# Designed miniproteins, single chains: the designs that were tried, part 43

Each design is a single chain, and the fold is of that chain. pLDDT is the mean over its residues in the fold that is shown.

## One batch from the design tools (miniprotein)

Design m1478
Fold by ESMFold2-Fast:
Order: structure tokens, then C-alpha cells, then sequence
Structure m1478 (fold): chain A 99 residues (1-99)
């Protein structure tokens, strides 16, 4: 139904927005960790925890959208997941290079 399509779009958009906010917060935290000369092992542990959280949240959203047969929203969420994860990897690499 049209209402189900709208609900799926809202869920996809909310998931993406929350992931972008988490990425922004992670970037700021990584900058603080570099400024405070945080041990590289602790920076890596933090990065792993955030990436695991993002993976779980995106996978739950993708699973729900697949069950509702919204292939377009699945594709959009997967593409955004790939972009966010790539940016996260770049932020972590940049932080590690400055330690």
C-alpha cells in the first residue's frame, strides 16, 4: 500500500540520518582522542565498537525493508551504508596516522 511505502521511506531516511549523526559524533570523538594522545589500541577499540553498532543498525533496517519487499529502499540504504562505512574508515585512518 502507499502508506506502507511511506512508512518504509521514513524508516530508511531515519536510519540514514541517525547513521550520519553517529558518524559526525565519531569524527569529533576521534579528533579529541588524537588531541589527548589516546593509545592507538583504544582508538581501534572505539572504532570497532562504532562500526559494529552501525553494521547492526543498518542490517536490521535492511532486513525489515527486505521483508516488506521494498527493493528500492534496500538499495538506497545499502549504498548509503557503503558510503558511511568508507568515510568512517577514512576518519579512523586519519586519526591513527596522527597518533
Amino acid sequence: SELEKKRNRILAEASITMARMLMWQTGRQLQDMVANKTPSSEVQAFATQVKDLLDKQFDETIKYLKENKDEKSVKEVKEEKDRIMAKMDALVAQAMAQL
Scores: mean pLDDT 88

Design m1479
Fold by ESMFold2-Fast:
Structure m1479 (fold): chain A 80 residues (1-80)
Amino acid sequence: SAARAQADELAKQFLEYARKATEAYLAGDMETAEKYDKQALETGGQLLELAEKHPELKPYVREAFAAALEEVKKMVEEAA
C-alpha cells in the first residue's frame, strides 16, 4: 500500500538521521549532531502520525524505533 511504502521510506530516513547524529556526537561535532537529532525527531513524529492513521503499521513503526535504538547503542559501544 501507499501507506506502507511511506512508512518504509520514513523508517529508512529515521535510521539514517539517528546514525548521522550519533556519528557527529562521537566526532565532537555538536552543531551537526543537533541538526540530525532534530531531523530524526521530526521523521520519527511523522512515523507515529502515520501509525495513528494506519494502526496496522504500528508493529512496523515499533520495529523502526527499535532498530534505530540498537544501531545507536552499537555505535556508542564500538566507539568506547
Scores: mean pLDDT 88

Design m1480
Fold by ESMFold2-Fast:
Structure m1480 (fold): chain A 81 residues (1-81)
Amino acid sequence: MSREELEEEVDVALAIMQAALLKNIAKRYFKEGKKDEAIKYYEEAIQVLRDALARTTSPEHRALIQRVLDELEKELEKLKK
């Protein structure tokens, strides 16, 4: 594994973890009846992953990010209803 490959792997892992933390914050706000705050944190989680996808070159890493993005976008759509 080259330094560049390791740097991308670490960046992707951190982006996914950050998105998961933002999603957990959003879910807490939703349980408290704070729907607008929940939507905001979901949108921030989606943006973190979109930014990561834009700088990711590995097909495997891109596929992983896209899968997490698709799930977050579906959850956000349900939340907005």
Scores: mean pLDDT 85

Design m1481
Fold by ESMFold2-Fast:
Structure m1481 (fold): chain A 100 residues (1-100)
Amino acid sequence: MIKYSLVLSPEELARLKEQFERLLENFKKLVEEGKLSEEEALRKAEVLTTMMELLAVHDPEFAREKFPEVKEIFKKLMEKYPSLKEELESMLKSIEEALK
C-alpha cells in the first residue's frame, strides 16, 4: 500500500514502474490471445489508466515514453469491442491531460 504522499521515494517509484510494465505486458498478451471479456478489458484499461496518471505526475518522461504503447493496446481493444470506444477514448484523453 502506498502511504498518503505527494512524492514517491525512488524505491516506491521503481516499484510502480515495475508493476506498470508487468501489467502492460500481461494486458498485451491477453489482447493478442483474444481471451479477454469486454468487462475484463474495461477493468484492466481502467487500472492501466490510473497507473499512467500516477506516472505522469511522478515520472512524466517515463509516462510519455510508454503512452504510445498504451494507445496501441487501446486502439486494438476499440477494434475488438466497439462498445468500449467512448470510454477508452475518454481514458486516453485523461492521460494526455495529465501529461500536459
Scores: mean pLDDT 80

Design m1482
Fold by ESMFold2-Fast:
Structure m1482 (fold): chain A 88 residues (1-88)
Amino acid sequence: SIEEELERIIEEAREKALEMYEKGEEKEKAIKEVLREIAIKLGVDEEEAEKMSNEELYEEIVRRVAERLGLPEEKIEELLKQLREVLA
């Protein structure tokens, strides 16, 4: 189902964020490329996605995924807070 696919994308994004935090910036550009592609597929404008940081791309991906799942704004903000803590 779409719900299961989106849940997997969120899980993979979380794992990538943890790996990036642990290993530093060496792989940041590769991670950004993957995040950019996902964001564009979710409807983010290509020019806008190119200007976004990895943190902003994660936040936008989670927001759009949660919106598609019909999550209330409060739950979206909780997910974004969790991602910010992982990326910080």
Scores: mean pLDDT 70

Design m1483
Fold by ESMFold2-Fast:
Structure m1483 (fold): chain A 77 residues (1-77)
Amino acid sequence: VVKDPVVKTLLNEMIEALKAGDQETAEKKAKELNDYLDTLPAVERVRVQEEINDYLLNLQEADPALAEQLRKLILQK
């Protein structure tokens, strides 16, 4: 469960963009997420990254293709 409301919003927006076939918006939101994570203190960043990983594992159970697409976006710089 993602507790950070900014992270949750960005993940939801990326998922909506991917489902709509809007790769450009999905990549833009992924960059916004990575930029946000870079502003967090190290302890908070690690915790949020763990929450994102847990979210991706849960998503993989429901939609493995979508989870893989989202994972690839989050790793883009």
Scores: mean pLDDT 79

Design m1484
Fold by ESMFold2-Fast:
Structure m1484 (fold): chain A 88 residues (1-88)
Amino acid sequence: MKEEVKEGDRFVVGYGENGEITALAEIETVSPGEVKVTFWYESGKEEAKKAIEEALKEAGLTAKEETFLPLTEERRAEALALARELAA
């Protein structure tokens, strides 16, 4: 996962127990330490969203704007591709 604050857009992915992607967050820096967050998660799976919110707090980021959307098949594919890129 990306832990450092960087300028521009970022993605954070939430993983299930078997490594399945259950949530995705797109993070855009609004000001230093403040971000706009768009969450995509499976309907009824609030736990994955909470895990991403916890990761943002650990990174020292404050969500100024939050949007919550259902996780679509297209976004799931993008999250899987990003997760593979982040694997060392």
Scores: mean pLDDT 61

Design m1485
Fold by ESMFold2-Fast:
Structure m1485 (fold): chain A 106 residues (1-106)
Amino acid sequence: SLEEVKAIIREVIELLKSHPDAGFFFELTPLESMPNIYKYVENPMSLSIIEARVEAGEITTLEQFVELLETMLENVKKLSPPGSSTLLTAEAMYQEALARIEELSA
């Protein structure tokens, strides 16, 4: 149901917010100070944007939620060198989110 989907999404977002380095993924404020970022990133994404879209009723399926998480990860890949701590953290958070979704949607 939609209520179950929203409950799963909220639990996963809270899990991601609890990550030690989650702070710089939570808000887009740093991107606003870098006007050229939109030249490299077609779809700016953060945990706060995802949360706002879920609360607005724009996200109704777990598949849509995963697509937003993928957008966030792909943006980090475009902006970060291979093997950087930022990229490794983003990849770890993405995998943790997928594992938690699978557990809660079983």
Scores: mean pLDDT 74

Design m1486
Fold by ESMFold2-Fast:
Structure m1486 (fold): chain A 118 residues (1-118)
Amino acid sequence: DKEEIREKLRKAAEEGYEEGLKLFEELDDEKVREKALEYLKKAGLSEEEIKKFEEAMETSDVDKFQEALAEAFDKIVKETEENPEKIEEIEEKVKNFSTAATLVAKLMQKKAEEKAAE
C-alpha cells in the first residue's frame, strides 16, 4: 500500500545517499559534478528538472536545491501510487536520484565552506 511503498522508497534513498557519500570521497570536484549530472539523467529527470539542480549548484542556492529535491520526490511518490507494479523500477530511479542529490549537496557545501573561509 501507500505507506509500504513510501518506506521502500526511503530505504532506496538511504542506499543512494551512502553511495553518493562514498563517491564524493573518491572523486575530484569536477568528476563529482559530472557524476551528479549522470545520476540525475539515470534517475529519469527531465531537462527542466536537471536545469534547476545546475542553477542551484552554480548559485549555491540551498533553498532552490531543497525545493527541486522535494518536487522530484513528490512526483515519484505520486507515480508509485498510480503504478505500484513499477515499484522496482522506481526504487532504482530513487537510488540514482539520491546519489545525485547527495553529490550536489556535498559539492555545494564544500564551495560554501571554501568561500566563507576566504
Scores: mean pLDDT 80

Design m1487
Fold by ESMFold2-Fast:
Structure m1487 (fold): chain A 99 residues (1-99)
Amino acid sequence: MAEELLERARELAEQAVSEDPEVAVEALKEITRLLGSIEDEEVYKEVGVIVAPAIAAAMRSEDEEVQIAADLTLMGLIGGAPEEVREAIRAALDAALAA
């Protein structure tokens, strides 16, 4: 169960940085749906760490729709994060934004 979620997160993270804005926007929306489906705190943390670099990259996109989708996904990632793993997710986002 967790392994399938982590594999899906990696696939979506790769698609979220696509040069095709339509592919990137759809991947970011799917990341938001995936995050909303996770009940396990450790799985949420692992998925969050995987997708954080892709969200940070999408926020730097020249395409306005990709930037908006990335902002919504970022809000979903932080807002949906269990308190116990929120600091780890924030650290992953800060590291991705600094890179």
Scores: mean pLDDT 83

Design m1488
Fold by ESMFold2-Fast:
Structure m1488 (fold): chain A 80 residues (1-80)
Amino acid sequence: EREDLAIEAYLLAASAVAMGRKDVAEHFLRAAQAIEDGNYEEAAKHLEEASKILESENTPDAKALGKRARELAERVRELA
């Protein structure tokens, strides 16, 4: 599960890069690294910040990515 969660965070980072959102991608990369280190509280905070940024955008792609980030943050919080 830890490896799967980290992979999901890396995929979110790739999606953010494709959208031109380097700021959001940085949060997802830090979350993935924190998951790999077993630092779930730090990972959840980065995912929550990325979700907050994306959900402030009024585009379907940003809202969809923000929802995925929030769902991953909730799963990571269960392990913290």
Scores: mean pLDDT 85

Design m1489
Fold by ESMFold2-Fast:
Structure m1489 (fold): chain A 74 residues (1-74)
Amino acid sequence: TKEKQKILDEARKEMEEIVKEAEKRGVGEGARIIAEEALATLDRLSKSNVSVEKLRQLAEQLVAALRAFVESGG
């Protein structure tokens, strides 16, 4: 659906910004791998029968996990 695509696009944009910050902190490679795996998971789920709300919740959790990784130093 259009709403699921918007969730994916927003998550991709946020994760790209977090990866750029991670690169400045010397943990960009690890952050990139986490972001790519997270986005692949969200893409698979966006094509399943999961609700828009559940997809949004998972996207927010994965973005938060990536931020926590960067803030902890990798």
Scores: mean pLDDT 84

Design m1490
Fold by ESMFold2-Fast:
Structure m1490 (fold): chain A 100 residues (1-100)
Amino acid sequence: MDIPQEVLDLGSRVYDLYGSAKRALSQKDYDSAALYIEGFREYAVELARLAGDEETKRKIEELTKKAIEAARNKDGYEALHYLTEALGYANEALGLAVDK
């Protein structure tokens, strides 16, 4: 019904950081990718908290941790795989947060 501005702002940040991380991974800039994924995790976790979805929050934390480790190991494909799964959970949390 009324979508909180905070939820919209978090969703925008999550989307922007996903795009930046994906670009950095495709360019093999693994250090920048890891930093963008850390930012993605912070905003996606807050989004899941606002949604009240502890399971989705846990999965975002787990998947982003794996994505960061893969990026640090210079495994861009594994990092993108985990990050994309984390984005799926972030989108689920966004839907739940806007529905209350």
Scores: mean pLDDT 84

Design m1491
Fold by ESMFold2-Fast:
Structure m1491 (fold): chain A 70 residues (1-70)
Amino acid sequence: MEKVEAIVPRSSLSNFLKNFKKVVEKKGGKFISYSIEGSPFLLRVVAEVPKDSLEDFKKAVEENGGRVIK
């Protein structure tokens, strides 16, 4: 399991979590937390994902207007 972090727009959090559950959580990934990141409109999200699901996580983040930072 890899610990991963991303920044996502607050307005996109619900849609990001839907994508995460449909693809990443099914492969054994889990969502850990989110927090405000330098702006009230941006959230830092933290998850643990299997190594083979890192691409799925990145896709879910990017499709929701975010970026992976770790």
Scores: mean pLDDT 81

Design m1492
Fold by ESMFold2-Fast:
Structure m1492 (fold): chain A 56 residues (1-56)
Amino acid sequence: SMAEEIEREKARLEEALANLSRYEQAKKDGNVTKQIELDYMAALLILREAARREAG
């Protein structure tokens, strides 16, 4: 249903924002792992695509 799709998208965006915060904290701590870097890059792509869909 549309409501379930909205909830899934919200959860996806919340996880992306959490991954951005995790990356920023890891940079401050000097402990950026490969996985944190990949999750950060994926999060940026997710947020960029969401912004484009809303604008288009």
Scores: mean pLDDT 84

Design m1493
Fold by ESMFold2-Fast:
Structure m1493 (fold): chain A 94 residues (1-94)
Amino acid sequence: REKIVEEINKIIDKLDEEQLKEAAKLIVKDLKKSKNPEIQKIAKKIEEALKIEDYEKLKAAIKKVLEELAKIDTPEAYDALRRILFRLKIILKK
């Protein structure tokens, strides 16, 4: 859904670097459980993005990879986006 990606991006913009790295690591763990090869590619792209030292570049890379996840037209990818949104909301409140 377009709306869920918009909400995810708004929360990512509010996270500090430490919160963003925590969120990305948890997202990778969740996505690696998928048997869908396209979702597994998204997990690997987030792992590679986590190597970026520049916070703004890291943030932009994660947003881009999550936009790619949103283009996967499966119920599993949509459920993954919903879990990501929920997790980001929890991390933001810490």
Scores: mean pLDDT 84

Design m1494
Fold by ESMFold2-Fast:
Structure m1494 (fold): chain A 85 residues (1-85)
Amino acid sequence: SERELAVKLVATSILVVGATLELPDEEQREKILKALQDAIRAYNDGNYEEAAKKFRELAELLRSLGPQFDGVAKAVEEVAEAIEK
């Protein structure tokens, strides 16, 4: 449902923001937060295909930072999958 997707999106956004607090580099934090913002903006604009793509790109970016971010990246991918359905 739309409500279930909204709850999942909010919960996942909190996890992504939390993950940025573990990064010592401000530039990396800004990059992750911008990617999250761009994905959410596409979703709010009704551009679901672009939103799913942006969430997948965010998940790949998170995985590139290290295996400690794999759980958050998986949550982000699950949001992309929910949007594509």
Scores: mean pLDDT 85

Design m1495
Fold by ESMFold2-Fast:
Structure m1495 (fold): chain A 65 residues (1-65)
Amino acid sequence: MEEKLEALVRAATALQAGNVDEARKILEETFGEEADFALRALKTALQAGVSPEDAARAVLTIVES
């Protein structure tokens, strides 16, 4: 659980910095087939003004459901 949350936080932070390729790589290493879904969900949350940490927690809840 902690490793997945850490990966999502790192990916969300990379997305905020404009490093989409870095975010995708982080998510693919941790989530495999769900990486594209996680990436899109993080982008949506960040565009709505959610912090990287809150975006990561929200996406983790959806992925682990």
Scores: mean pLDDT 81

Design m1496
Fold by ESMFold2-Fast:
Structure m1496 (fold): chain A 62 residues (1-62)
Amino acid sequence: SKEIEGLEKAAQYAKQGDSKGLRELAKQIPKLKDYLLKAAKYVEQGDMQGAHKALVEAAKKV
């Protein structure tokens, strides 16, 4: 599904420290928007555990 493909890309962006990629995905996938924006904020803060936790919560919604 679009949400599953989005989560795979989000995981790649988080690993690369690409918060802009995460914010762009949030615009494209409204169902996961809040989680993807939260992951982007954690990436911007250097909190990789927080980013991972946000993506795990997003995965529960697909």
Scores: mean pLDDT 85

Design m1497
Fold by ESMFold2-Fast:
Structure m1497 (fold): chain A 80 residues (1-80)
Amino acid sequence: SEKVKKEVDEALKEGERFLKEGVELLKQGKVTEGIGKILAGIGSLEQAVLLGKDDPELKKYAIDRGQAIAKKNGLNIDFS
């Protein structure tokens, strides 16, 4: 549904934002805060996959986009 896709997109955007913030904090030597943001980002990407669980195409979209976001930020994560 369009509503669920919007929720998936919002969770993916939140995950990307947290991962970018976390990576930037790590570059600044703020290790604890940086790790916290990275974990929050991973959680948001996992939430996007869970939101799409009942729609195979939407789930695949969430997994593919989540993995791409993670890779762009130097992380290798399996959401399957």
Scores: mean pLDDT 87

Design m1498
Fold by ESMFold2-Fast:
Structure m1498 (fold): chain A 97 residues (1-97)
Amino acid sequence: ALELVRRALEKAEEAIKALKEGNSEEALKYLEEARRLVEEALSQLDRDSPAYRLALEALQYLNAAIGALKAGNSELALEFAELAIEYLEEAIEELEE
């Protein structure tokens, strides 16, 4: 699970870079890859663990970012992607401890 969450963080960071560069198509691709990796991580995590709850929150914000971007709201997509990164970083800390 830890490796999947770390890879999801890397993809979410690439998405933020693409959003800041105005590349919505590339950002969408990276957000969808991050979402897939988080979904795979959730399948491997204990449902009552703090890491599961944090990864689930990250998944919700990744879905929100994808939805905002598909609706043409890059500013809102950036905000949701940044929140997803915060939750992914917290999930990594829980998995490392």
Scores: mean pLDDT 87

Design m1499
Fold by ESMFold2-Fast:
Structure m1499 (fold): chain A 70 residues (1-70)
Amino acid sequence: GETVHITVEAKDENEALQALRAAQSVGEVGLKGGPVEGGRAAAEEMRKLGLEARVEVRPGEDEVTGEVKL
């Protein structure tokens, strides 16, 4: 399995909330394609909003984790 970690940089709480909503909007992609596809789709939606998002893939349980840097 693979663990996907998403790091997004937000200048304020409004951008942090936009990042969370973007990740939630593509939840089905992860359910169908797995954590790597889901994590990349979430990061792509965040970037469409003008946010800086990074994706790291590591060996582990099939899960997606995330952090927001304010």
Scores: mean pLDDT 77

Design m1500
Fold by ESMFold2-Fast:
Structure m1500 (fold): chain A 92 residues (1-92)
Amino acid sequence: SKERELFKERLILLVTQEILASYETTGAYPDDATLRAKIREVAKKAGVELSDEEIEEIIEEARRRADELLALSDEERERIARELEEKLEALE
């Protein structure tokens, strides 16, 4: 079902946001038990049954997307640091 696929994509985005918010505030990703509980709660409220395998796939994909976004952020930080160093050297 296209509606089921869209629901899973929305869950992946929701979990990705949760991971990023946790990392910004604590320096750590949420544990899998916390993420599973949130996924189950959202699915239950929506009346959607997810298998344990589907829940794990959602967590894995969300972690992968969070890793990619954080890597991009780290690369941007490194670029900014290099530009600042170059500007400081130019002021000699």
Scores: mean pLDDT 80

Design m1501
Fold by ESMFold2-Fast:
Structure m1501 (fold): chain A 87 residues (1-87)
Amino acid sequence: SMEEAREKAREEGRKKFEEYLREHGIDLSDAPPGDGLAAVEAALRRKYDEMVEEARKTLTPEQAEGFEEGIREEYQRYLDRLRAAAA
């Protein structure tokens, strides 16, 4: 069904962004002096936007919507952690 396809895409999007964060999270958090939290947030947002655009080009609209929802969940969770750590 269309709902099953969307849910599968959501899970795939979540896992792909989670894997990206797992592989690069430490490096992003360990940004050199002068880059700051803002540069890390900008890099995360750029990756989020890239993944959303790629999904829209390669998936059906329904699957792309699910994929975007999945990556948005992981993106927001990580962003919240970064901001909490900076406070």
Scores: mean pLDDT 74

Design m1502
Fold by ESMFold2-Fast:
Structure m1502 (fold): chain A 104 residues (1-104)
Amino acid sequence: SEALAKVEEVLAAIEAGASLAEALRILGVEVSDADASPLLVLVEVAFLLHREGHPVEEIEAQLRRLAAALRRVYGAPIEGIRVEYVDGELAVTFRDAAAEAALA
């Protein structure tokens, strides 16, 4: 899977201390350092995995792996992640984060 390969590249970059903008470039997203955020990394990964047809449980597992690395390396305030289908659409919920994101 190309999306799973991108997840591994992003995880390796985070562990190596790359900037969030550098991690987003691996995902094909061009943003400034000021606009890069841990939540944007998680949202872009969820979209890539969803577009390749990965099941919800795999998307959730990959987002939880990335969130753990983002918390450890960058101090991201992400405590909980849920991924589910709501009315046929992918919904990603972040708990106790600076922002709450749903419906992708």
Scores: mean pLDDT 78

Design m1503
Fold by ESMFold2-Fast:
Structure m1503 (fold): chain A 84 residues (1-84)
Amino acid sequence: MRKTYTVTITGTGDKDITAESVVAAFRAAGAEVLSAEYDKDKKTITVTVKATPEQILEALLRVGSFTSFEYEVFDENGKKISLA
């Protein structure tokens, strides 16, 4: 079911994760990207997407092909969800 999710991605490796690369991964997975923000101090990218959980998982797998990162996914009510 396509819903609005907020996904936070924090780089843990030596490669910089850009908002552009994250947005590209979500779009390649078929998600609609509503917004993307980068917090330089936390090295965290926050994206708001209209997607299925499966599309979010595909996008995260694409990001993981380039670098290591941590992520959290929140539903439209701000509840943290697990994709695994």
Scores: mean pLDDT 79

Design m1504
Fold by ESMFold2-Fast:
Structure m1504 (fold): chain A 59 residues (1-59)
Amino acid sequence: MVEVKTIDVDDLDAAVAALEAEGYQRLGEPVERDGKVLAHLVKATATSFEFVTLAQAAA
């Protein structure tokens, strides 16, 4: 099973650090798309993978 969610954030670096503290790992470098900076993260669980996309407005 795979769980996916997208979260809009005001501080991408802080949100990434918080998720990494919960066991998420970054999937590459942040990508700018449609006026937003996107970071993709994944966490392995006992039965599945959780994917999170963080989106911050580009400066």
Scores: mean pLDDT 76

Design m1505
Fold by ESMFold2-Fast:
Structure m1505 (fold): chain A 60 residues (1-60)
Amino acid sequence: AEIDEEVWEALLLITYGILKANNDLDSLEEDLNRVAEQAVALGADPERIEKLKEEILKDA
């Protein structure tokens, strides 16, 4: 099954939202890196995933 890029963006945003709600932003970069590594392992474009991660980190 092809996993859509939008699914990976949603997972990164959900991860950020959970950490923000729990006031646990100290692990944000580490947790986003883990999601990004899983996405790439499942066939996502590394450059696109890195860009999505950077956009979230800019707003945090």
Scores: mean pLDDT 75

Design m1506
Fold by ESMFold2-Fast:
Structure m1506 (fold): chain A 59 residues (1-59)
Amino acid sequence: SGTVRALAISIKNNPNEGLRRFIIDNFSRGAGLDLEKLREKAKPDSSIQEIEDVIREGL
């Protein structure tokens, strides 16, 4: 979805801000995620597609 891509772009440009937005969205759905794993996999040097895939995997 466009939301996943927007979050991936946000994470790439500002990992802390993008992760905060992702956390809020996931909390609202009751989906638990290993936030440390997400931070390790969604690094600033990762491609937008790689970050999207990590987000989709966690949903």
Scores: mean pLDDT 64

Design m1507
Fold by ESMFold2-Fast:
Structure m1507 (fold): chain A 77 residues (1-77)
Amino acid sequence: SFRERVAEAIRAAARAVAEGDYARYTGALMAILAEGLEHGLEEVANRLVKEGLRLIDAGASAEELEERLLRLLEELL
């Protein structure tokens, strides 16, 4: 389902941030966008990616990023 795949991508993004792997982080954000396109939930995907980028710019930890994006996903669905 969209929820399961996007939740997996969110966890992958958080792991990438914890490891300092920004290429993998970008890949995880692209995966969220792809799932939005596939399921007709582009607005949800765009909001998650925008919030993820905002959190990284604000210096959020990997744990904060994961927790906040998973919560936002539940709120938007």
Scores: mean pLDDT 88

Design m1508
Fold by ESMFold2-Fast:
Structure m1508 (fold): chain A 92 residues (1-92)
Amino acid sequence: MDEELEALRRQGLEAVRQGYEAAAAGDAAAAQAHFRRAAEYFRQLAELARAAGDEEMAAAAEKAARDAEEVAELVKDPAEARRIGEAYRESA
């Protein structure tokens, strides 16, 4: 991977981790913000991967962006945020 693609992947994954931690802490607003930020990083990754001709990475990054946006909508409910965050901690 070039350094830009790797940086975007790391930032996206870190935002997902921060989103789950905020959700587990019951901070629905922070969880939503982190997951939306993750979606932005993954969309940027998809654009750069597509420009580089890496359609597999572009498709994977687009899916990761959609998944992050879906979780951002779910964590708007504080009860769902706690459930999602607790499930993440049990799986870690």
Scores: mean pLDDT 84

Design m1509
Fold by ESMFold2-Fast:
Structure m1509 (fold): chain A 61 residues (1-61)
Amino acid sequence: MPSPEQQQLDAITATLDAQIDQAVADARARGVPEDELQASLAEMQAHRDDVVAAMRADIAA
């Protein structure tokens, strides 16, 4: 059974993934070029990974 902290990490991860998906959908609807969208997606994914890593480290402490 996951801890409350682990459940919170899972919820935050899901929220960040949903926000990235929404941002990509919005950018596509606005006609952002695919190459620019790809660069922005890479930055959003890097930020998401940093947040998840920080939360995971906090749970382990």
Scores: mean pLDDT 82

Design m1510
Fold by ESMFold2-Fast:
Structure m1510 (fold): chain A 61 residues (1-61)
Amino acid sequence: SEALLESFRRLLEQLGASLSPEQLRTAGDQLIAEMRARGEPEEVIREAERILEEILARKEA
């Protein structure tokens, strides 16, 4: 779970360098939907959603 969330954070940071906030939200939402579909625990999904919002907030600053 931790390794998955670290990989997710790194991927969003890399994507955030080239994507708009709207594109990044769409990509992040799709990745989270895939995690949900694969049966990841709800706490992992919630943490992934928190990571996405954190990265989006930094991009708006």
Scores: mean pLDDT 84

Design m1511
Fold by ESMFold2-Fast:
Formats: structure tokens, C-alpha cells, sequence
Structure m1511 (fold): chain A 104 residues (1-104)
């Protein structure tokens, strides 16, 4: 798989997670994730794939933490929690494969 396709897949998954978190009232966390995604998109345009991976990795960790907190606080439905878990797995797998393709 091409690195840019994998990074795009991770970005799309993280954007959907941010949308669900915003709907759940975690607007600050959603905005922070979107800021990291915007920086990652710029890194991809510059062909700085290592920087893009770093930024998307930060977004993934933040998304996971925000989702766990929202679930404990009862802000997520069971369906939303399952969707976020699936999207986190998808983003994580895409980022791992992208790391394997990046040349040292």
C-alpha cells in the first residue's frame, strides 16, 4: 500500500472519531484532534511522512483517551463507543503499515 493512501485512511478515521466526540459534547478534544489532522495534512503535502505519522499518532492517542473518558462519563451510546473502537483500530493499523513503508 502507498504511504499516502494509508495516511489518508488514518486521517478519515480520526476525522470521524472527532465528529462523534463533538456530538458527545467533547468539543475541545474534537478541535484538538482536528488541529493535529490539519498539521498532518500539511506534512503529507510537504512529503514529510515521518512528521505526518508523529502528528497522527498523537491524534490517535488523544482520540483513545477522550473516548475512554466519554464512555466512563456516559456521554457515548453503546453504538458510538463501538464505532470509535473500530475506527481507532483502523487508524492504528494504517499508521503501523505506513511506518513499515517509510525509509530511514
Amino acid sequence: KEIEELLRRAIEALERIAEILEEAGLTEEAERIRELIAEARRAVEEKDYERALELLGEALLLAGEAAAIAKVEGKLSEEQAKEIARLLEEAGEALEKARELIKE
Scores: mean pLDDT 86

Design m1512
Fold by ESMFold2-Fast:
Structure m1512 (fold): chain A 69 residues (1-69)
Amino acid sequence: MSPSEVARIRSAEEFKRMMEDDTLKQLFNDFMNSMKKQGEKSSDWYNQYLMMKKIIELIGADAEALAAA
């Protein structure tokens, strides 16, 4: 177990915990919707939205892989 693996596990656990809290989940969804809306007006904001979405998907995939292992 590398320090990098420990950091990824911690991030995945924190993300999962955040999504289990209805208030934090709502704030997160509002933030993502705001980024997407700004992306409709600017390609730079759209690229930031895509980048954030991909990071979040990777964190979620790490959590699923950890649960399966």
Scores: mean pLDDT 67

